# Designed miniproteins, single chains, continued (4): the designs that were tried, part 103

Each design is a single chain, and the fold is of that chain. pLDDT is the mean over its residues in the fold that is shown.

## One batch from the design tools (miniprotein)

Design m15556
Fold by ESMFold2-Fast:
Structure m15556 (fold): chain A 94 residues (1-94)
Amino acid sequence: AKKAVLLVVKGSKSIPLAEEEVRKLGVTEIEVVEVKSVDEAEKKMYAMDADYKYLAGLSPSYDPRNGTGGIFIKEKLKEAGIAEKDAVLVGIWE
């Protein structure tokens, strides 16, 4: 994916980590959107699903495996015939 949208909870210190994670995935276009809470981030993510042909990759900052959150491809990109480069990565960061 070339583009990522980072939904970041206000006061988060995670922005540098989030940007580093998406950069490792070959992302060159990063948009940071400040949100008041994880609940607001989830609502915005679901609203974005209506605007983007394909949302891919959601990991909340509370990912129980590493505690920091990450961005990964979610859903059926291959079933939908979508190239990974045409997907938008969306992550929630606390």
Scores: mean pLDDT 60

Design m15557
Fold by ESMFold2-Fast:
Structure m15557 (fold): chain A 92 residues (1-92)
Amino acid sequence: ATVTFSIIDESGNVLKSITVDEEDIGAVKAAILETAQEAKRLGASSIKIKSTGSPETVKEITEQAVEFLEAVGLEVESVSLGRGTAFIELKK
C-alpha cells in the first residue's frame, strides 16, 4: 500500500506531493518530516494524507504528522479523519 502527503495552499492548490510505500517505515518517517518542513517553508494552509492501506494506519500517520508539524512551529487548527484519508488544517 502507498501513503501520499499533499501540501495545500489557501486556494486549495497542491504545492507538493510525496508518495511512499506504507510498509517502508523509514520512508514514511522521512516523508512526514519533509512534509512538516515543506509546509512551514511554503506557508501551507492544509495537509492531506491518503493511504491505500488500513484506516488505522492513516490515523497513526496523521497523529505523527501533527506532532512534527507542531515541532516545526506550525499550529494545527483541526484534523478530519475519513476512511483512508486525513485532512489537517493549519492556523495562519
Scores: mean pLDDT 84

Design m15558
Fold by ESMFold2-Fast:
Order: sequence, then structure tokens, then C-alpha cells
Structure m15558 (fold): chain A 64 residues (1-64)
Amino acid sequence: SQEEAMREAVERAVAHFAAELAAPSAETLDRIVTLAINVFGREYPELPIDVDLLRELVEEAIAR
């Protein structure tokens, strides 16, 4: 599903910034969102992107 694909892209983006997540900033969050958008677009070019949902999934992933 689109949500599953976006969640996978978010998890990959979050993993790339694992070291920075020890002290996350607004800049770190924006970089994670940007990477997640790029990962989703490369892996699933046929699926529409929901940027608002993707940002929410990033915030959910880093709030643990």
C-alpha cells in the first residue's frame, strides 16, 4: 500500500540520520523528510506522494 511504501522510505531515511537523532534539531527533521521523499520517489515512482503523511510518519518514528 502507499502507507506501507511511505513507512519503508521513512525508516530508511531515519536510519541514515541515526547519529544525529541523539540530539535532533528542526534541521535534522527537515533533512530526514527530504531524504524520505527522495527514497520514496526513487523506489515507488508510480505511487502518489502524500508529503503531510510522510512528515507525520517521520515525526512518529523519531518520537520513540
Scores: mean pLDDT 78

Design m15559
Fold by ESMFold2-Fast:
Structure m15559 (fold): chain A 63 residues (1-63)
Amino acid sequence: SRARSREELAAELQRIGDATVESLTKKGDEAYTKEGNLELKQEYDAKREAAEKAVQAQIESVR
C-alpha cells in the first residue's frame, strides 16, 4: 500500500467497493426471486447501502 499513489489506492478501493455492492445486490435479488424471502432481500439491501457509504468513507480517507 505504501508504494501506491493516493489515486491508485482510491481507484482500487472503488473497484473493490463496486464488486461488493454488485455481490450484495445479486444476493438480495436471489433471496427474493429464488426463495420469496422479502425480509432477507431487505437485509441485503440495507447491507448494500451500508457498504456504499463505507466505500466512499474509505476513498475520502485516502484522498
Scores: mean pLDDT 80

Design m15560
Fold by ESMFold2-Fast:
Structure m15560 (fold): chain A 80 residues (1-80)
Amino acid sequence: MKEKKIEELMKKIDELEDRATAAVRAGASPEELDRIIEEIFKLGDELEKLNAPSEYVARAVGRLLRVVGDRIAKELGLPL
């Protein structure tokens, strides 16, 4: 049961990272990216509470850092 929940959380995190990439390309506001970051952070916290293997937590953190990077680039007016 817990393994399926971990897989579902990871799938949602991957989908949110993909959504963030699409949103950046579509000219989304920094506020929209902030909402995606908050969702990834919340899912990552749930993953940690389930004592997911460190590799899954590391992947979730990697996805989060990618979106944070896009958010910072957007704030700085960098071409994306």
Scores: mean pLDDT 75

Design m15561
Fold by ESMFold2-Fast:
Structure m15561 (fold): chain A 118 residues (1-118)
Amino acid sequence: LRERLDELLDQLFELANKVIVDNGGEPLEKPVLKPEDTVESLKKEFEEAKKNFALDPSIENAKKLIIAAYKLLRLDPTDEEALELFSGTIKLYGSEEERKQVEEITEEMRRLARELER
């Protein structure tokens, strides 16, 4: 279950990277979680990236939001807000086909996350 969620999250990150590059951004390098990273510290990082993107919805702030959401979801795959903003950011820049792929991946992730909460 957890391994499948990590696989889907990685697929979503690769799709985010493609969408960012296709819209003129620099490639996203997959972040590595540090031993000191906690759900609390990553949620704080996510909230900061969310605020910055809301104030200035640039490609650079979209990249920061994607990275922060990815890191948070690696530790807490049940964080619905992180998943919504991550997927929403990709769909904002993505093609119709990419938006469809995002929806399929996120629906599966939500289904599996609900199983973890049981």
Scores: mean pLDDT 83

Design m15562
Fold by ESMFold2-Fast:
Structure m15562 (fold): chain A 89 residues (1-89)
Amino acid sequence: ANVEVKLEGDGLFKVESVEQKGNEVTVSFTIGGSDLTITATLDKPAKSAELLDADGKPVKGAEVTVNGNEVTVKLSAYTGKAKLVVKLA
């Protein structure tokens, strides 16, 4: 998948991996910061997206928005590993 990832905010950001399995794109991160905005731009429209923590549970307080081929995640604060799971339309 052709995926562009952008982070804005205060602190640490690392994209660990980007994987595609059929119509599912998983972006894995290590994050430590506040006022975070993650933008993932895909080559195809997204149907849904969710941000999961290291235990595979939804990250509390994450605002996930899907707008065509762009997925935006807003977080007040987060520290640790996370996965953005995007399902393509």
Scores: mean pLDDT 83

Design m15563
Fold by ESMFold2-Fast:
Structure m15563 (fold): chain A 71 residues (1-71)
Amino acid sequence: MKEEAAKFYIELAKAVIERARELIAQGGDKTSAERAIEYAKKMIEAAKKGDLSKAFEYLQEAGRALNEAAR
């Protein structure tokens, strides 16, 4: 397993969760922000299992949801 890469995805997921909560506080789209948090949690799970391909897919989905939450 690529432990260093897994830690990187876990830290990115934490940043996504923080940003999504910030967007909710600023009046962003709550449904999209909550979806971003859900994908970030799935990214953490995939990274812990060593599935870096799935972690990357969930990162892309989380980013898309964050963009929708912002506007």
Scores: mean pLDDT 83

Design m15564
Fold by ESMFold2-Fast:
Structure m15564 (fold): chain A 99 residues (1-99)
Amino acid sequence: MSREELEEEVETAMVVLQLAVAARFSEDPEISEALREVAAAIPFASDEERELVREGVRALFAGDLRRAAELFRRLAEASEDPRLAEAARRLAEALEKAA
């Protein structure tokens, strides 16, 4: 593994952990469930999909629910993985309702 590859793996693992933490502390069961589904799909996601998730997670932790919803909607439209696309769509819809 190159240093760059290792850094990307660490960033991916941190995003999965951040999604799991957000799901644990979410009071909305729809948001919580969708966050867990996105986290489960991340290890198999493309680099493009992982980048959108990283941006969405940053928006979520910043409290910008509308920006997070926008990014996860974009992920749902761009994803070639139907599981990830469905999870991202559900997350975007739940975040829009909460915003």
Scores: mean pLDDT 79

Design m15565
Fold by ESMFold2-Fast:
Structure m15565 (fold): chain A 70 residues (1-70)
Amino acid sequence: SLETFIEAAKILGKLLREGKSIEEAAKEAGDYAKSQGDEELGEKIERIGKESKSYDDLERKLLQEYLALS
């Protein structure tokens, strides 16, 4: 859901500010989405983290997902 995505994105941002890598932060955020029953969204967030080449690329991919869920 959009609400699950927003909370996952907040977790991801917090972990990045704490110095975790993009891939690790996205994995933990994706695990949160899966814990809320949204397995597909969780796997999507993990994939975005693995495929993102920079913070700017990550932000663009997350914005695209936000717009798709809105």
Scores: mean pLDDT 87

Design m15566
Fold by ESMFold2-Fast:
Structure m15566 (fold): chain A 98 residues (1-98)
Amino acid sequence: MKDILIGVLYVASGVYLTVEEDPYRRRAIEKLTELSIKVLKELSSEELQLKVLKISVDSLRRIADTDDRSEVDRILDEAEKELEKILKEEKKKKELES
């Protein structure tokens, strides 16, 4: 259920934001969460929805674990590219089912 995965992602990001004191990492967590939820809403495939959740949670952990702002930017860029690839895969699956 898509709504359950969105709920899980909101809870996970909320936990990280509760303990995060660096405004740069907070902004990164918020941006990643919003991008991930936007992507999840576009997906009909449960397989791709689970991939988005995994990428999002892994990326949130990596952002929380780093003290380097350049690394935060790199993690965000990597996550954005992976999320874009998933959206392209969803479009391809819909074309194949037509």
Scores: mean pLDDT 81

Design m15567
Fold by ESMFold2-Fast:
Structure m15567 (fold): chain A 87 residues (1-87)
Amino acid sequence: KEEERKKRLEEVRNIEKVIGYKGKKLLSGLELLERLYQYVLELLRENPDWSVDEVTDYIVKEFGIKDPDTIALIRGIAEQAAADLAA
């Protein structure tokens, strides 16, 4: 239970780091995901030649993300953002 809790907190902290969130209000999981989606969408708009893998690798490297669940989450959001831009 403690291990699961620490892992979840690390995921949230990694997402907050990616989106640069420093607000006083605690963001819900949905608010964090929405902000991460907008950040990824903007990266894809700025770099239209990048693949989902390249965007994911850029974020992982730039922010030093090591948690595999957070990497998988970022990849999933990048896939959705790329699909939305292609539509």
Scores: mean pLDDT 71

Design m15568
Fold by ESMFold2-Fast:
Structure m15568 (fold): chain A 96 residues (1-96)
Amino acid sequence: DAQELAQKFQATLEELSKVSPHSDLFNKAIERIREGRYLSAIVLGGITSVKLVQDGQYDLAVRVSTMVYQMGKKIDAPKIVMDFVKESLEIAKKAL
C-alpha cells in the first residue's frame, strides 16, 4: 500500500515538473520515502500541496494532499501530521 502510493508519487512528479517549481519539494518527499522516512515525506507532500494552491494548481494540490493523506493513514501517522495533511486537502478541495 505505501509502495503503491510511492509509485503514484513518481507519476505525479512527472506531471508536476512540467508546471511548477515546487517539483523540487515533491522530489524530496519521494527521496524521504526511499530512505524509509515516511513522516518527513508526508509533511513535505503537504507543504507541496499548499504551495500548489498558492500557484492556482488546484487539481494537482488535491492529488498530492490525497496521496499523502492515504499514506499517513497506512503508516498510522501521528494526529498532528494527519491534521496538517487533512487541512491541506480541505484547502485544496475548497479552492476548486
Scores: mean pLDDT 78

Design m15569
Fold by ESMFold2-Fast:
Parts: sequence; structure tokens; C-alpha cells
Structure m15569 (fold): chain A 84 residues (1-84)
Amino acid sequence: DEIVDKETAQKVADNPLAPTEAAINLISYIASLQASILDEKSREALVEELAKMFGLSEEQKEELLRNKLDFETVKRVLAEEFAK
């Protein structure tokens, strides 16, 4: 597993988002879990909090709401912001 973990770290290092990927994955997983138990109005509040924390655009907020804050969408959006 050491070799696999090192190769994964290297692939992440080839991406400008690499230093924050583990944190993005964890935040995205937690946000997705919370969204799965929240009603529509509470999901809007969660999207607004993420937007304030990470400086998300209106288009990114709409994408998160459209996909109900699923893990892959949250991860992609946060990865884009951390690349700035």
C-alpha cells in the first residue's frame, strides 16, 4: 500500500490542486452526507456557507444545488476554487 499511496500522491502532485486534495475530499464527503439528510431549504443554506467559505460563484452555487451537493460535484467545485 505504501507504493500505491506514493503513486497516488505523485498523481495529485502533478495537479495544481494536489496540496489540498485530501482536505477537499473530506469536506466534500461531510457536505454530501449533511445534504442527504437536509431538506431543500437547508441545502440552500449549506451551499451559501460553502460559497462564503470558498468564494464560490453564482454558477457554482447553482451547480451544487442542481446536483443536491453530491460528493463528486462538491469535490470538483472546491478543487476549482483551491486552484485559484
Scores: mean pLDDT 71

Design m15570
Fold by ESMFold2-Fast:
Structure m15570 (fold): chain A 98 residues (1-98)
Amino acid sequence: MAGGNEAGEAAARGAEEAARLAIEGGGGRGGSAAGVGAAGASASSVFGLPPEEAARSARSAAGGARKASEESGSEKGLEGARKGEEGARIAEEAAREA
């Protein structure tokens, strides 16, 4: 019933998985950046932001998680960032179709 919400939910799930893996592998700084991104994506879903805005939030969160994981040398963080980037890509596609 809410096509725009599907993009936001995909974005939030990808960002949350990225945050979880970044925290497990990278520790404080990587986890904090990914956590903020996950919260932003989730908020987008909850408040019914336009799908494109939700997708951009997810992309930003995934990029931040990847950068933090690269800086910390966390293999688990990089795996999480890759999954977050995939979630952002799916959200971007859903936003363009909506």
Scores: mean pLDDT 58

Design m15571
Fold by ESMFold2-Fast:
Structure m15571 (fold): chain A 93 residues (1-93)
Amino acid sequence: SLEKRRKEVIDEASGAVTAIHATVTGLVTSKRDPEHADDVREGSRYASEASLLDVSTRPEVMEIMKMMMDPDKVPEARERAKELYRRVKEKAE
């Protein structure tokens, strides 16, 4: 039962990151911000992969994804996501 609860928490955390990713991507695309669309996709990919490799990064991933909801902060959010992914990948290897 504890093992099932732990899995549910991990699945919910992964789902929340995916939902935020989809929302941010849709928001940037619908507002016709083509200059930031690629940055949002790349940053969201790094953040999602980091969260999948290490669930403990979820709070930082959530903060980065929230930054991507602000067009002015998208480039900074992308760089933060890329650095987070680098750190997580380094630890996983």
Scores: mean pLDDT 67

Design m15572
Fold by ESMFold2-Fast:
Formats: C-alpha cells, sequence, structure tokens
Structure m15572 (fold): chain A 70 residues (1-70)
C-alpha cells in the first residue's frame, strides 16, 4: 500500500478545492495507487483556507489520517 502516493493525491485535490469550500465542508473521492490498490479519501475543512483533515481508507483495510496547513 502506497500511503504517500494516496496522501499526495488527496493534498493536491484539497489545495485545488479549498477556496471553493467553507469551514465544515467535506469532499470525498476515490482513486487508485500505482500498485493497483483502491482508496477512498475524505477531505474536511477545519479552518477556511488554513487547515484541512484528510482521511484515507484503502481497499485492504489500511487507513491513514493527516491534518495539514494549506
Amino acid sequence: VNLEEALKKAKEIAKKNIRKMEEGDTLTFTGKTSDGTEFTATISVLEKNKKVRIDVEFSDGTSVSEEFEV
């Protein structure tokens, strides 16, 4: 499972969409890593244009969460 690849994709989507989202909004998308593992990522706006939370769940049951400043 490529946690870094999935998290990188989620961060890119967050950065592109943060200005269109309000605090408390969520955005969910599905993707696939280069090794063929499917994942579902949820991006939550914690602070408008400042902080988001990313929750990623992989089809193999692995999950990762990260908060980061935008």
Scores: mean pLDDT 79

Design m15573
Fold by ESMFold2-Fast:
Structure m15573 (fold): chain A 106 residues (1-106)
Amino acid sequence: SKREIIEKHLRSIVGPDTDLSKREDRERILDVAESIFESIEDENEKYLFIAQILYPDEQISVEEAKELVEELQKESASREEILDSKDPVEFARLLAIYLANKLKEE
């Protein structure tokens, strides 16, 4: 299922023993994902990183990733909203929105 594919991808970020039902493990995923994202120097790779959170099983082009990020930037997600999300699919969606807004020029 899409849920299982997303859960597998989120675990690949921090480690296979991660329990997504635990707030502390969700916080670790958010912190590690944000750290990885901030360490990416190439802007196109940042777009692809965000796209891979939502569609880890799909081959997405940079152009498609940019379009996805532009749609995500129409929404907002706080750190607390992400951490309160117990559903892995909703967690991934909110995380992607959060990271997409970090790319937004002021």
Scores: mean pLDDT 84

Design m15574
Fold by ESMFold2-Fast:
Parts: structure tokens; sequence; C-alpha cells
Structure m15574 (fold): chain A 97 residues (1-97)
């Protein structure tokens, strides 16, 4: 189902952020992968008419891309910002289901 495909992208985004927290030196690549999965989840949510979840995932993806711009200056802060953004988007998704 579209919901199961959406959940897989959400879990992948969470997995990549967990990897970034454990290996900050590779955090930039992991944040980029997480943002990509959130963007795919947003498209799936939009197509099933879940505008609230779609917006939350788009906002989180944008926050991750913004964190990437500052990654080389402060990797720890960038990863922490990305983790908070993913957590907020996941909470919106879980409450909507």
Amino acid sequence: SALEELRKHVEKAKEYIEKALKDPEKGGDYISEAANHLGRAARLASRKGDAETALAFLEASGELLNALQNYEKDPKEAIEQAAKAVKRAVEVFEKAQ
C-alpha cells in the first residue's frame, strides 16, 4: 500500500539520521540521504491526500538541506538540527495515522 511505502521512507530517514549521530564524519552524506527519503515520503503523502503529513515532510527535508549548508562549519550542530527536524515530522505523521 501507499502507506507501507511511505513508512519505509520514514524509517530510512530515521536510520540515516541515527547513522549520522553515530558517525558524524559521514554525517553530510547521511543527512542528504535522509532528506531524499523525506522528499519521497512527502510526495507519497501528497498523492494520497494527506496534506498535513506532506507539508511536515517537505519542511523537514528543507531543514535538513539547510543543515547541510552549515555541516562543514559545525557538523555536530548540523546533525542535531537534522535529527530534531526528522523527529518533528515523524511525530506529525504518527499522530495523523
Scores: mean pLDDT 87

Design m15575
Fold by ESMFold2-Fast:
Structure m15575 (fold): chain A 100 residues (1-100)
Amino acid sequence: SDAQELARQILEGLKAAREKLKELYAQGKYDEALELIKLTIDGLGKYIEELKKKNAPEELISLLEELRKRLEEYYKNKDIEGAIAALEEAARRLEALIEK
């Protein structure tokens, strides 16, 4: 479905964001890492709206809304390690949903 295809695109985006965030954090580029978290939060908001328009499963929408809220809190607290862990968990859970 269109929603499933969009979910796969979101998964690849989360994996890419996680890897880039790990790289920036390891290099001590904390301001750039925080900017990437902010961009990821904004991107998730747009994807959630698009998934709702495509009548995506509630489980998928709830997963991404939970991730967005967690990232907003980590961004506020400048907790880059927390953001990395949240992205890793969300990507794993999203991949399991897509495989169904």
Scores: mean pLDDT 89

Design m15576
Fold by ESMFold2-Fast:
Structure m15576 (fold): chain A 83 residues (1-83)
Amino acid sequence: AVRDEIVEELRKLAEEYRKKSDEFAKKGIPEAANYYREAADHYEQAAEAVRKGDYQAFLTHLDRANEAREKAEKAVKEYEKKK
């Protein structure tokens, strides 16, 4: 079902961003690590909201996940510019 596919895709995104969080924590870039972890946690909460049929919670967590992801990506780019 489409809903099951959305839940699985959101959980896959959460796992991907947890791995990025661990990677940047090991590199000593806590700002990027923390934002990727925040994104992962919100993607996981969005998946749970879809599973429960809570549309408002889904939108809230999806928005927060995307915001955290963008902040993480900016932190990574700033670090890479410094070499």
Scores: mean pLDDT 85

Design m15577
Fold by ESMFold2-Fast:
Structure m15577 (fold): chain A 74 residues (1-74)
Amino acid sequence: MPSEETLKILEEMEKIPETKELAKEIRELVENNAPLDEIIKKVVELARKAAELKDTRSFAKAFEVHRELLKLKE
């Protein structure tokens, strides 16, 4: 299971209009126990979106979520 801290990061990103849809999709995939590869793919899309927005803080948070999901795959 992703950590409570990881879920909180996704909830905070749902409050940002530009990342809201992707953050919500990722949270729903996590809640439905979707395959890790599918969740990781969506988190990469979220990080790419944050980079396009030049939002370094949101990018760092998305990268943190990505790292935690990779640990769960091991």
Scores: mean pLDDT 76

Design m15578
Fold by ESMFold2-Fast:
Structure m15578 (fold): chain A 107 residues (1-107)
Amino acid sequence: SASRRQQEALLQKMRSDLHQQQAEQVRATYRETKTRADRLYREVKEEIERNGVASRELLGEAARLYATGASYARRLAALDPQHRADYERDRDELLRRARELEELLQR
């Protein structure tokens, strides 16, 4: 049973390592998506200040990225329970931004 315990320990380590790799990959994609969304949101605000309106393409892309970021934040809340409250707050803020941009698209 020592050989079996060694195999079980190795399998458990491999599963833990895979879970950590998946969580880190989702975190990296989340950070990149949020950074891109925040950049486009600044461009939306700058266009509104200059022209009174922002392009529909820019509004749509920013809204899409915030919605995508909110989806990743929801996944991270499940994958990282220690930071669940932070990711849930992030998700709600990202969805709020997406909704703001979608309302501008309908004007």
Scores: mean pLDDT 88

Design m15579
Fold by ESMFold2-Fast:
Structure m15579 (fold): chain A 113 residues (1-113)
Amino acid sequence: SPIEAVVEEILALERETIALLRALAAASTDPALRAWLEDQVAAEETYIEALRVLLAAEDLEGLRALLEEIIRDNAAVKAWIAAHLPAADAAALNRLYDRIAALAAEGVALIDA
């Protein structure tokens, strides 16, 4: 279905985001930044599992609510990243969060159709 295709693309981008967060954590000499990046990996892994479960259950109401939560949370995460990471790393991560938010908005629109 179109909804399944959008969710699968979000899952792929979430895994790419986790890989970049892990790489940045491994490269960081700041223990506080490393801890934040590792916590963000755990948060993204929670979203992957929730999306997978809701998609398998065909729970469109639950999927819609979760996609809206992802959009809201991505806005806050992007602001923190822009304030705390080097500009190139912040730009790379925030491009992934922007793509995920755009797909999440597309998913909400498909559910509402």
Scores: mean pLDDT 92

Design m15580
Fold by ESMFold2-Fast:
Structure m15580 (fold): chain A 93 residues (1-93)
Amino acid sequence: GAAMDRVLADPVFAQELEAKSERLFEEGKEGNELAAEDAVVYYTALGKRGNKQSAAKAGEASRVLAEIYREKGDLATAAHYEAKAKAWDELAK
């Protein structure tokens, strides 16, 4: 949203958010669903600002979250995040 866009206009805040997102992504890979959800949100915000590395990470984080939902048997939500991951891969090219 507008508040996030304003924060990310500052390179220091963007860098702090990237560091936080990386920690959340690692926790998500260990099976922490809330950390995986937050990593998707933050990398999505960074990727939308044209950072190709963050766009690639939004895709990877979306795949981690998709795997968590698949393991829970929520195949519809897993498919949704797999589709988001593919869209982010295209934007990261």
Scores: mean pLDDT 81

Design m15581
Fold by ESMFold2-Fast:
Structure m15581 (fold): chain A 78 residues (1-78)
Amino acid sequence: SEEDLRLAKLRALEFLRENRERIEALPVGGVLTEKVGDVTITVTKLDEETYKLVATLGDATLELTGSLDEIIEALATG
């Protein structure tokens, strides 16, 4: 639903902002998965500058690839 998508975006944005240092400290190929309420958030470090974010709630799934700043901007403005 649109509400699930909105909540998944919000929780992913909050998670990235709160855990930025932890995410940046991951080795290349490292994966961080957390459940924030009912939202499952997975961040993969593809290389030193590139990350993949997957956030899922119910039937809503977000998938974004880019720098952390690009992903954060997309979540904040989308």
Scores: mean pLDDT 86

Design m15582
Fold by ESMFold2-Fast:
Structure m15582 (fold): chain A 98 residues (1-98)
Amino acid sequence: MLSDEEAKKVAIEAAKKAGGKNPTVTLEEVDGKKVYRVTVELSSGKYGTILVDAETGEVLRAEVGSTGPGNNQGSDEDIAETKKIAEEIEKALKEAMK
């Protein structure tokens, strides 16, 4: 079993490996389930948010948003980049949780 600190480190390293910038990870509770919320800066300057099951390392959701001035918008490129980051995080956490 990974500690919260170890799981956060694994998620951050996986996000960086996938090309995500300035990844942050918080442990949160969504619908009674513990999840890691991973937020990464995308090449467009928008943010990808990935929710990962804290027990299994499974990616539950991957979304694109903007935290800058303007709109909450996702392009096809932003969506593809976020999915790539999500896949690397899921792979890394599942391997680490074995």
Scores: mean pLDDT 75

Design m15583
Fold by ESMFold2-Fast:
Formats: sequence, structure tokens, C-alpha cells
Structure m15583 (fold): chain A 112 residues (1-112)
Amino acid sequence: SELLEEFKELIEKTYEELLTASEAEQVELFREFLEKAIELAKQMSTADVRQLVLRVLGLLGEMLGRTRDPAVARELLELTIEFLEEVKKLHPELAPFLDRIIAALRGMRAEL
């Protein structure tokens, strides 16, 4: 998929920007990344959106592993939950998959 390749380029660019960003800049870069990911998800097949979601979770995991600030971790989790709720509206067929992930992220947020 051309859109999935475009998304892979977006995630690579975002990851490189995150490596040099301050913690405050990381939150805003991640927000902008998720906004662009939603625009791609509107045009993508459900199968490609599933792959997009898995790659977003991979980037979230990298960011969570690098931060030591619980406030930053909480905001990254909140942004990802909001993103997944929007994806669920666009691709309702993914609801069982997305609901499991949302529940896991809410559990992690509650422990912060």
C-alpha cells in the first residue's frame, strides 16, 4: 500500500525528531504525528490501519521507555487512547482489537 509506505516514512521521520527533542517537544511531536496518522487512516483499508496501529504502539513503547516523567508518560498514554477511539469510529470492524489495547493503556495510566 502506498499510504502504508507513506506512514512508514512518517514514523521514521518522527522517531528521528524525537531522539533530539526535549520532553515537552516530544509530547507535541507525538500529538502532530497522531493527527497525521488519523488523516492517513481515513484513506486506508482496515488491514492497513491495523498495521498503522501496531506501529503507533511501537513508537509509544519507545517513548514510554525513554521518559522518566510520569506526567509525560500519562500524556502520551492519553493521546494514544484518544487516537485509538478516533480510529475505532473510522474503522468499527477493529473495535474488539482496539478495545483490548485501550483497556491495557488505561490500566497503565491508572498505575502512574
Scores: mean pLDDT 88

Design m15584
Fold by ESMFold2-Fast:
Structure m15584 (fold): chain A 94 residues (1-94)
Amino acid sequence: SAIEEIEKITKEFIEKLKEIMEKEGYSQEDIDRWVKGIKTMTEEIIKLVEEGNYEGAKSAVETMARLIKHELPQAAEEADEWKEKVLKIIDEKE
């Protein structure tokens, strides 16, 4: 399902983000906070998709990616890849 694909892509993104943040010297507390935040935002994206609010879901994806790129510029490429993959899944649902 689209939801399972979004969850899988986000899990893969979270693992890459953890690796980048650890390499860049972020504290475990900061890493855990970001992981929790991304999981919470992803749950909202999934809820919007389930409700048929595809425009809201896409807006949330773009907002999340922009926030990550601004606050964690070292993960900008990975955030853009996550965004593009999730947006494609949402677009396929119409």
Scores: mean pLDDT 88

Design m15585
Fold by ESMFold2-Fast:
Structure m15585 (fold): chain A 73 residues (1-73)
Amino acid sequence: ATLTVPEGGSASGVSGNVAALAGYNPATGTATVIGFDTVTGAAEVQSAPAPLGGSATFTFASGGVVTVKVVPG
């Protein structure tokens, strides 16, 4: 799934069995995703650099894939 996150904001969504909450910190240029696997009950936190107007893709151990797209404010 693709989560569209505004500058300094957050977004949530579901990709397969993973419920995800994404945020973007414009001061560091970092996207962070908290993924919760609804089958196993496991939670993962991942962070990656993402430019404004760009994206970062996160793959979870359960096979869920979340793409965070950062939209300029």
Scores: mean pLDDT 76

Design m15586
Fold by ESMFold2-Fast:
Structure m15586 (fold): chain A 64 residues (1-64)
Amino acid sequence: SVRDRLLEDLRALRDYAERHGFEELAAEVQELIDRAPDLSAEELARALATLMERLSAAVQERQA
């Protein structure tokens, strides 16, 4: 399902953030995973997109 795919993407994002020392972002992703049963697939997708944009910005900042 769309929801299962979003949860898979969230777990991948959390694992990436943890591996690369983005501890605050990893915690926010985990919080979203924990709240996922209470959210629509649309809300979950929007939150995932926002977190991915924040990770991209953080990675670029670290490389500068």
Scores: mean pLDDT 86

Design m15587
Fold by ESMFold2-Fast:
Structure m15587 (fold): chain A 77 residues (1-77)
Amino acid sequence: SLLDKVEALSDAQLAQLLAYVKAHPDMPADEFAVLLASRYGLHVDLPLAEALLAAARAAKDVADLRTRLIGVVSAFE
């Protein structure tokens, strides 16, 4: 499931994702969806990509990012 894939992301992968999102504050959700698919194997529709991008932007650290991403995916399933 998508939830299983998100839960399986390593701390290193989440740190890279968090750093990338913080470095690109104006990144649109469609570009984020392409990033998730190409680098993380996460295939999401645009509404879910928008919610995940908002969660990543709000995250303060890797642990917070993990919790927020899991919460978003769980709410959409």
Scores: mean pLDDT 88

Design m15588
Fold by ESMFold2-Fast:
Structure m15588 (fold): chain A 62 residues (1-62)
Amino acid sequence: SPREAAIDTAGLFPDPQERQRALEAARSTPPDASPQEVAERLRQAIPDPQHAERVVQAVLLA
Protein backbone atom coordinates (compact mmCIF):
# COMPACT_ATOMS: atom_id res chain seq x y z
CA SER A 1 0.00 0.00 0.00
CA PRO A 2 1.11 3.64 -0.38
CA ARG A 3 1.23 4.02 3.40
CA GLU A 4 3.41 0.91 3.79
CA ALA A 5 5.76 2.12 1.01
CA ALA A 6 6.09 5.45 2.85
CA ILE A 7 6.85 3.71 6.18
CA ASP A 8 9.45 1.41 4.56
CA THR A 9 11.20 4.28 2.77
CA ALA A 10 11.11 6.61 5.81
CA GLY A 11 12.67 3.85 7.93
CA LEU A 12 15.76 3.95 5.66
CA PHE A 13 16.67 7.57 6.49
CA PRO A 14 20.09 7.58 8.21
CA ASP A 15 19.40 10.57 10.50
CA PRO A 16 17.38 9.41 13.56
CA GLN A 17 15.53 12.73 13.96
CA GLU A 18 14.51 12.92 10.27
CA ARG A 19 13.61 9.20 10.28
CA GLN A 20 11.35 9.59 13.34
CA ARG A 21 9.60 12.63 11.84
CA ALA A 22 9.01 10.92 8.49
CA LEU A 23 7.81 7.69 10.16
CA GLU A 24 5.33 9.60 12.35
CA ALA A 25 3.96 11.42 9.28
CA ALA A 26 3.61 8.14 7.34
CA ARG A 27 1.92 6.37 10.28
CA SER A 28 -0.54 9.27 10.73
CA THR A 29 -1.99 8.71 7.23
CA PRO A 30 -5.03 6.37 6.99
CA PRO A 31 -4.16 2.80 5.85
CA ASP A 32 -6.41 3.29 2.78
CA ALA A 33 -5.07 6.77 1.89
CA SER A 34 -4.43 7.49 -1.81
CA PRO A 35 -0.83 7.69 -3.08
CA GLN A 36 -1.29 11.44 -3.69
CA GLU A 37 -2.58 12.07 -0.14
CA VAL A 38 0.34 10.15 1.41
CA ALA A 39 2.83 11.94 -0.87
CA GLU A 40 1.47 15.41 0.03
CA ARG A 41 1.64 14.74 3.79
CA LEU A 42 5.24 13.52 3.55
CA ARG A 43 6.31 16.54 1.48
CA GLN A 44 5.06 18.74 4.32
CA ALA A 45 6.71 16.65 7.07
CA ILE A 46 10.19 16.27 5.52
CA PRO A 47 12.03 19.62 5.38
CA ASP A 48 14.70 18.45 2.87
CA PRO A 49 13.02 18.64 -0.58
CA GLN A 50 15.31 15.98 -2.11
CA HIS A 51 14.56 13.52 0.71
CA ALA A 52 10.84 14.32 0.45
CA GLU A 53 10.87 13.58 -3.30
CA ARG A 54 12.57 10.20 -2.73
CA VAL A 55 9.73 9.12 -0.44
CA VAL A 56 7.12 10.58 -2.85
CA GLN A 57 8.58 8.58 -5.75
CA ALA A 58 8.54 5.37 -3.67
CA VAL A 59 4.87 5.98 -2.74
CA LEU A 60 3.82 6.70 -6.34
CA LEU A 61 5.63 3.58 -7.65
CA ALA A 62 4.03 1.31 -5.02
Scores: mean pLDDT 80

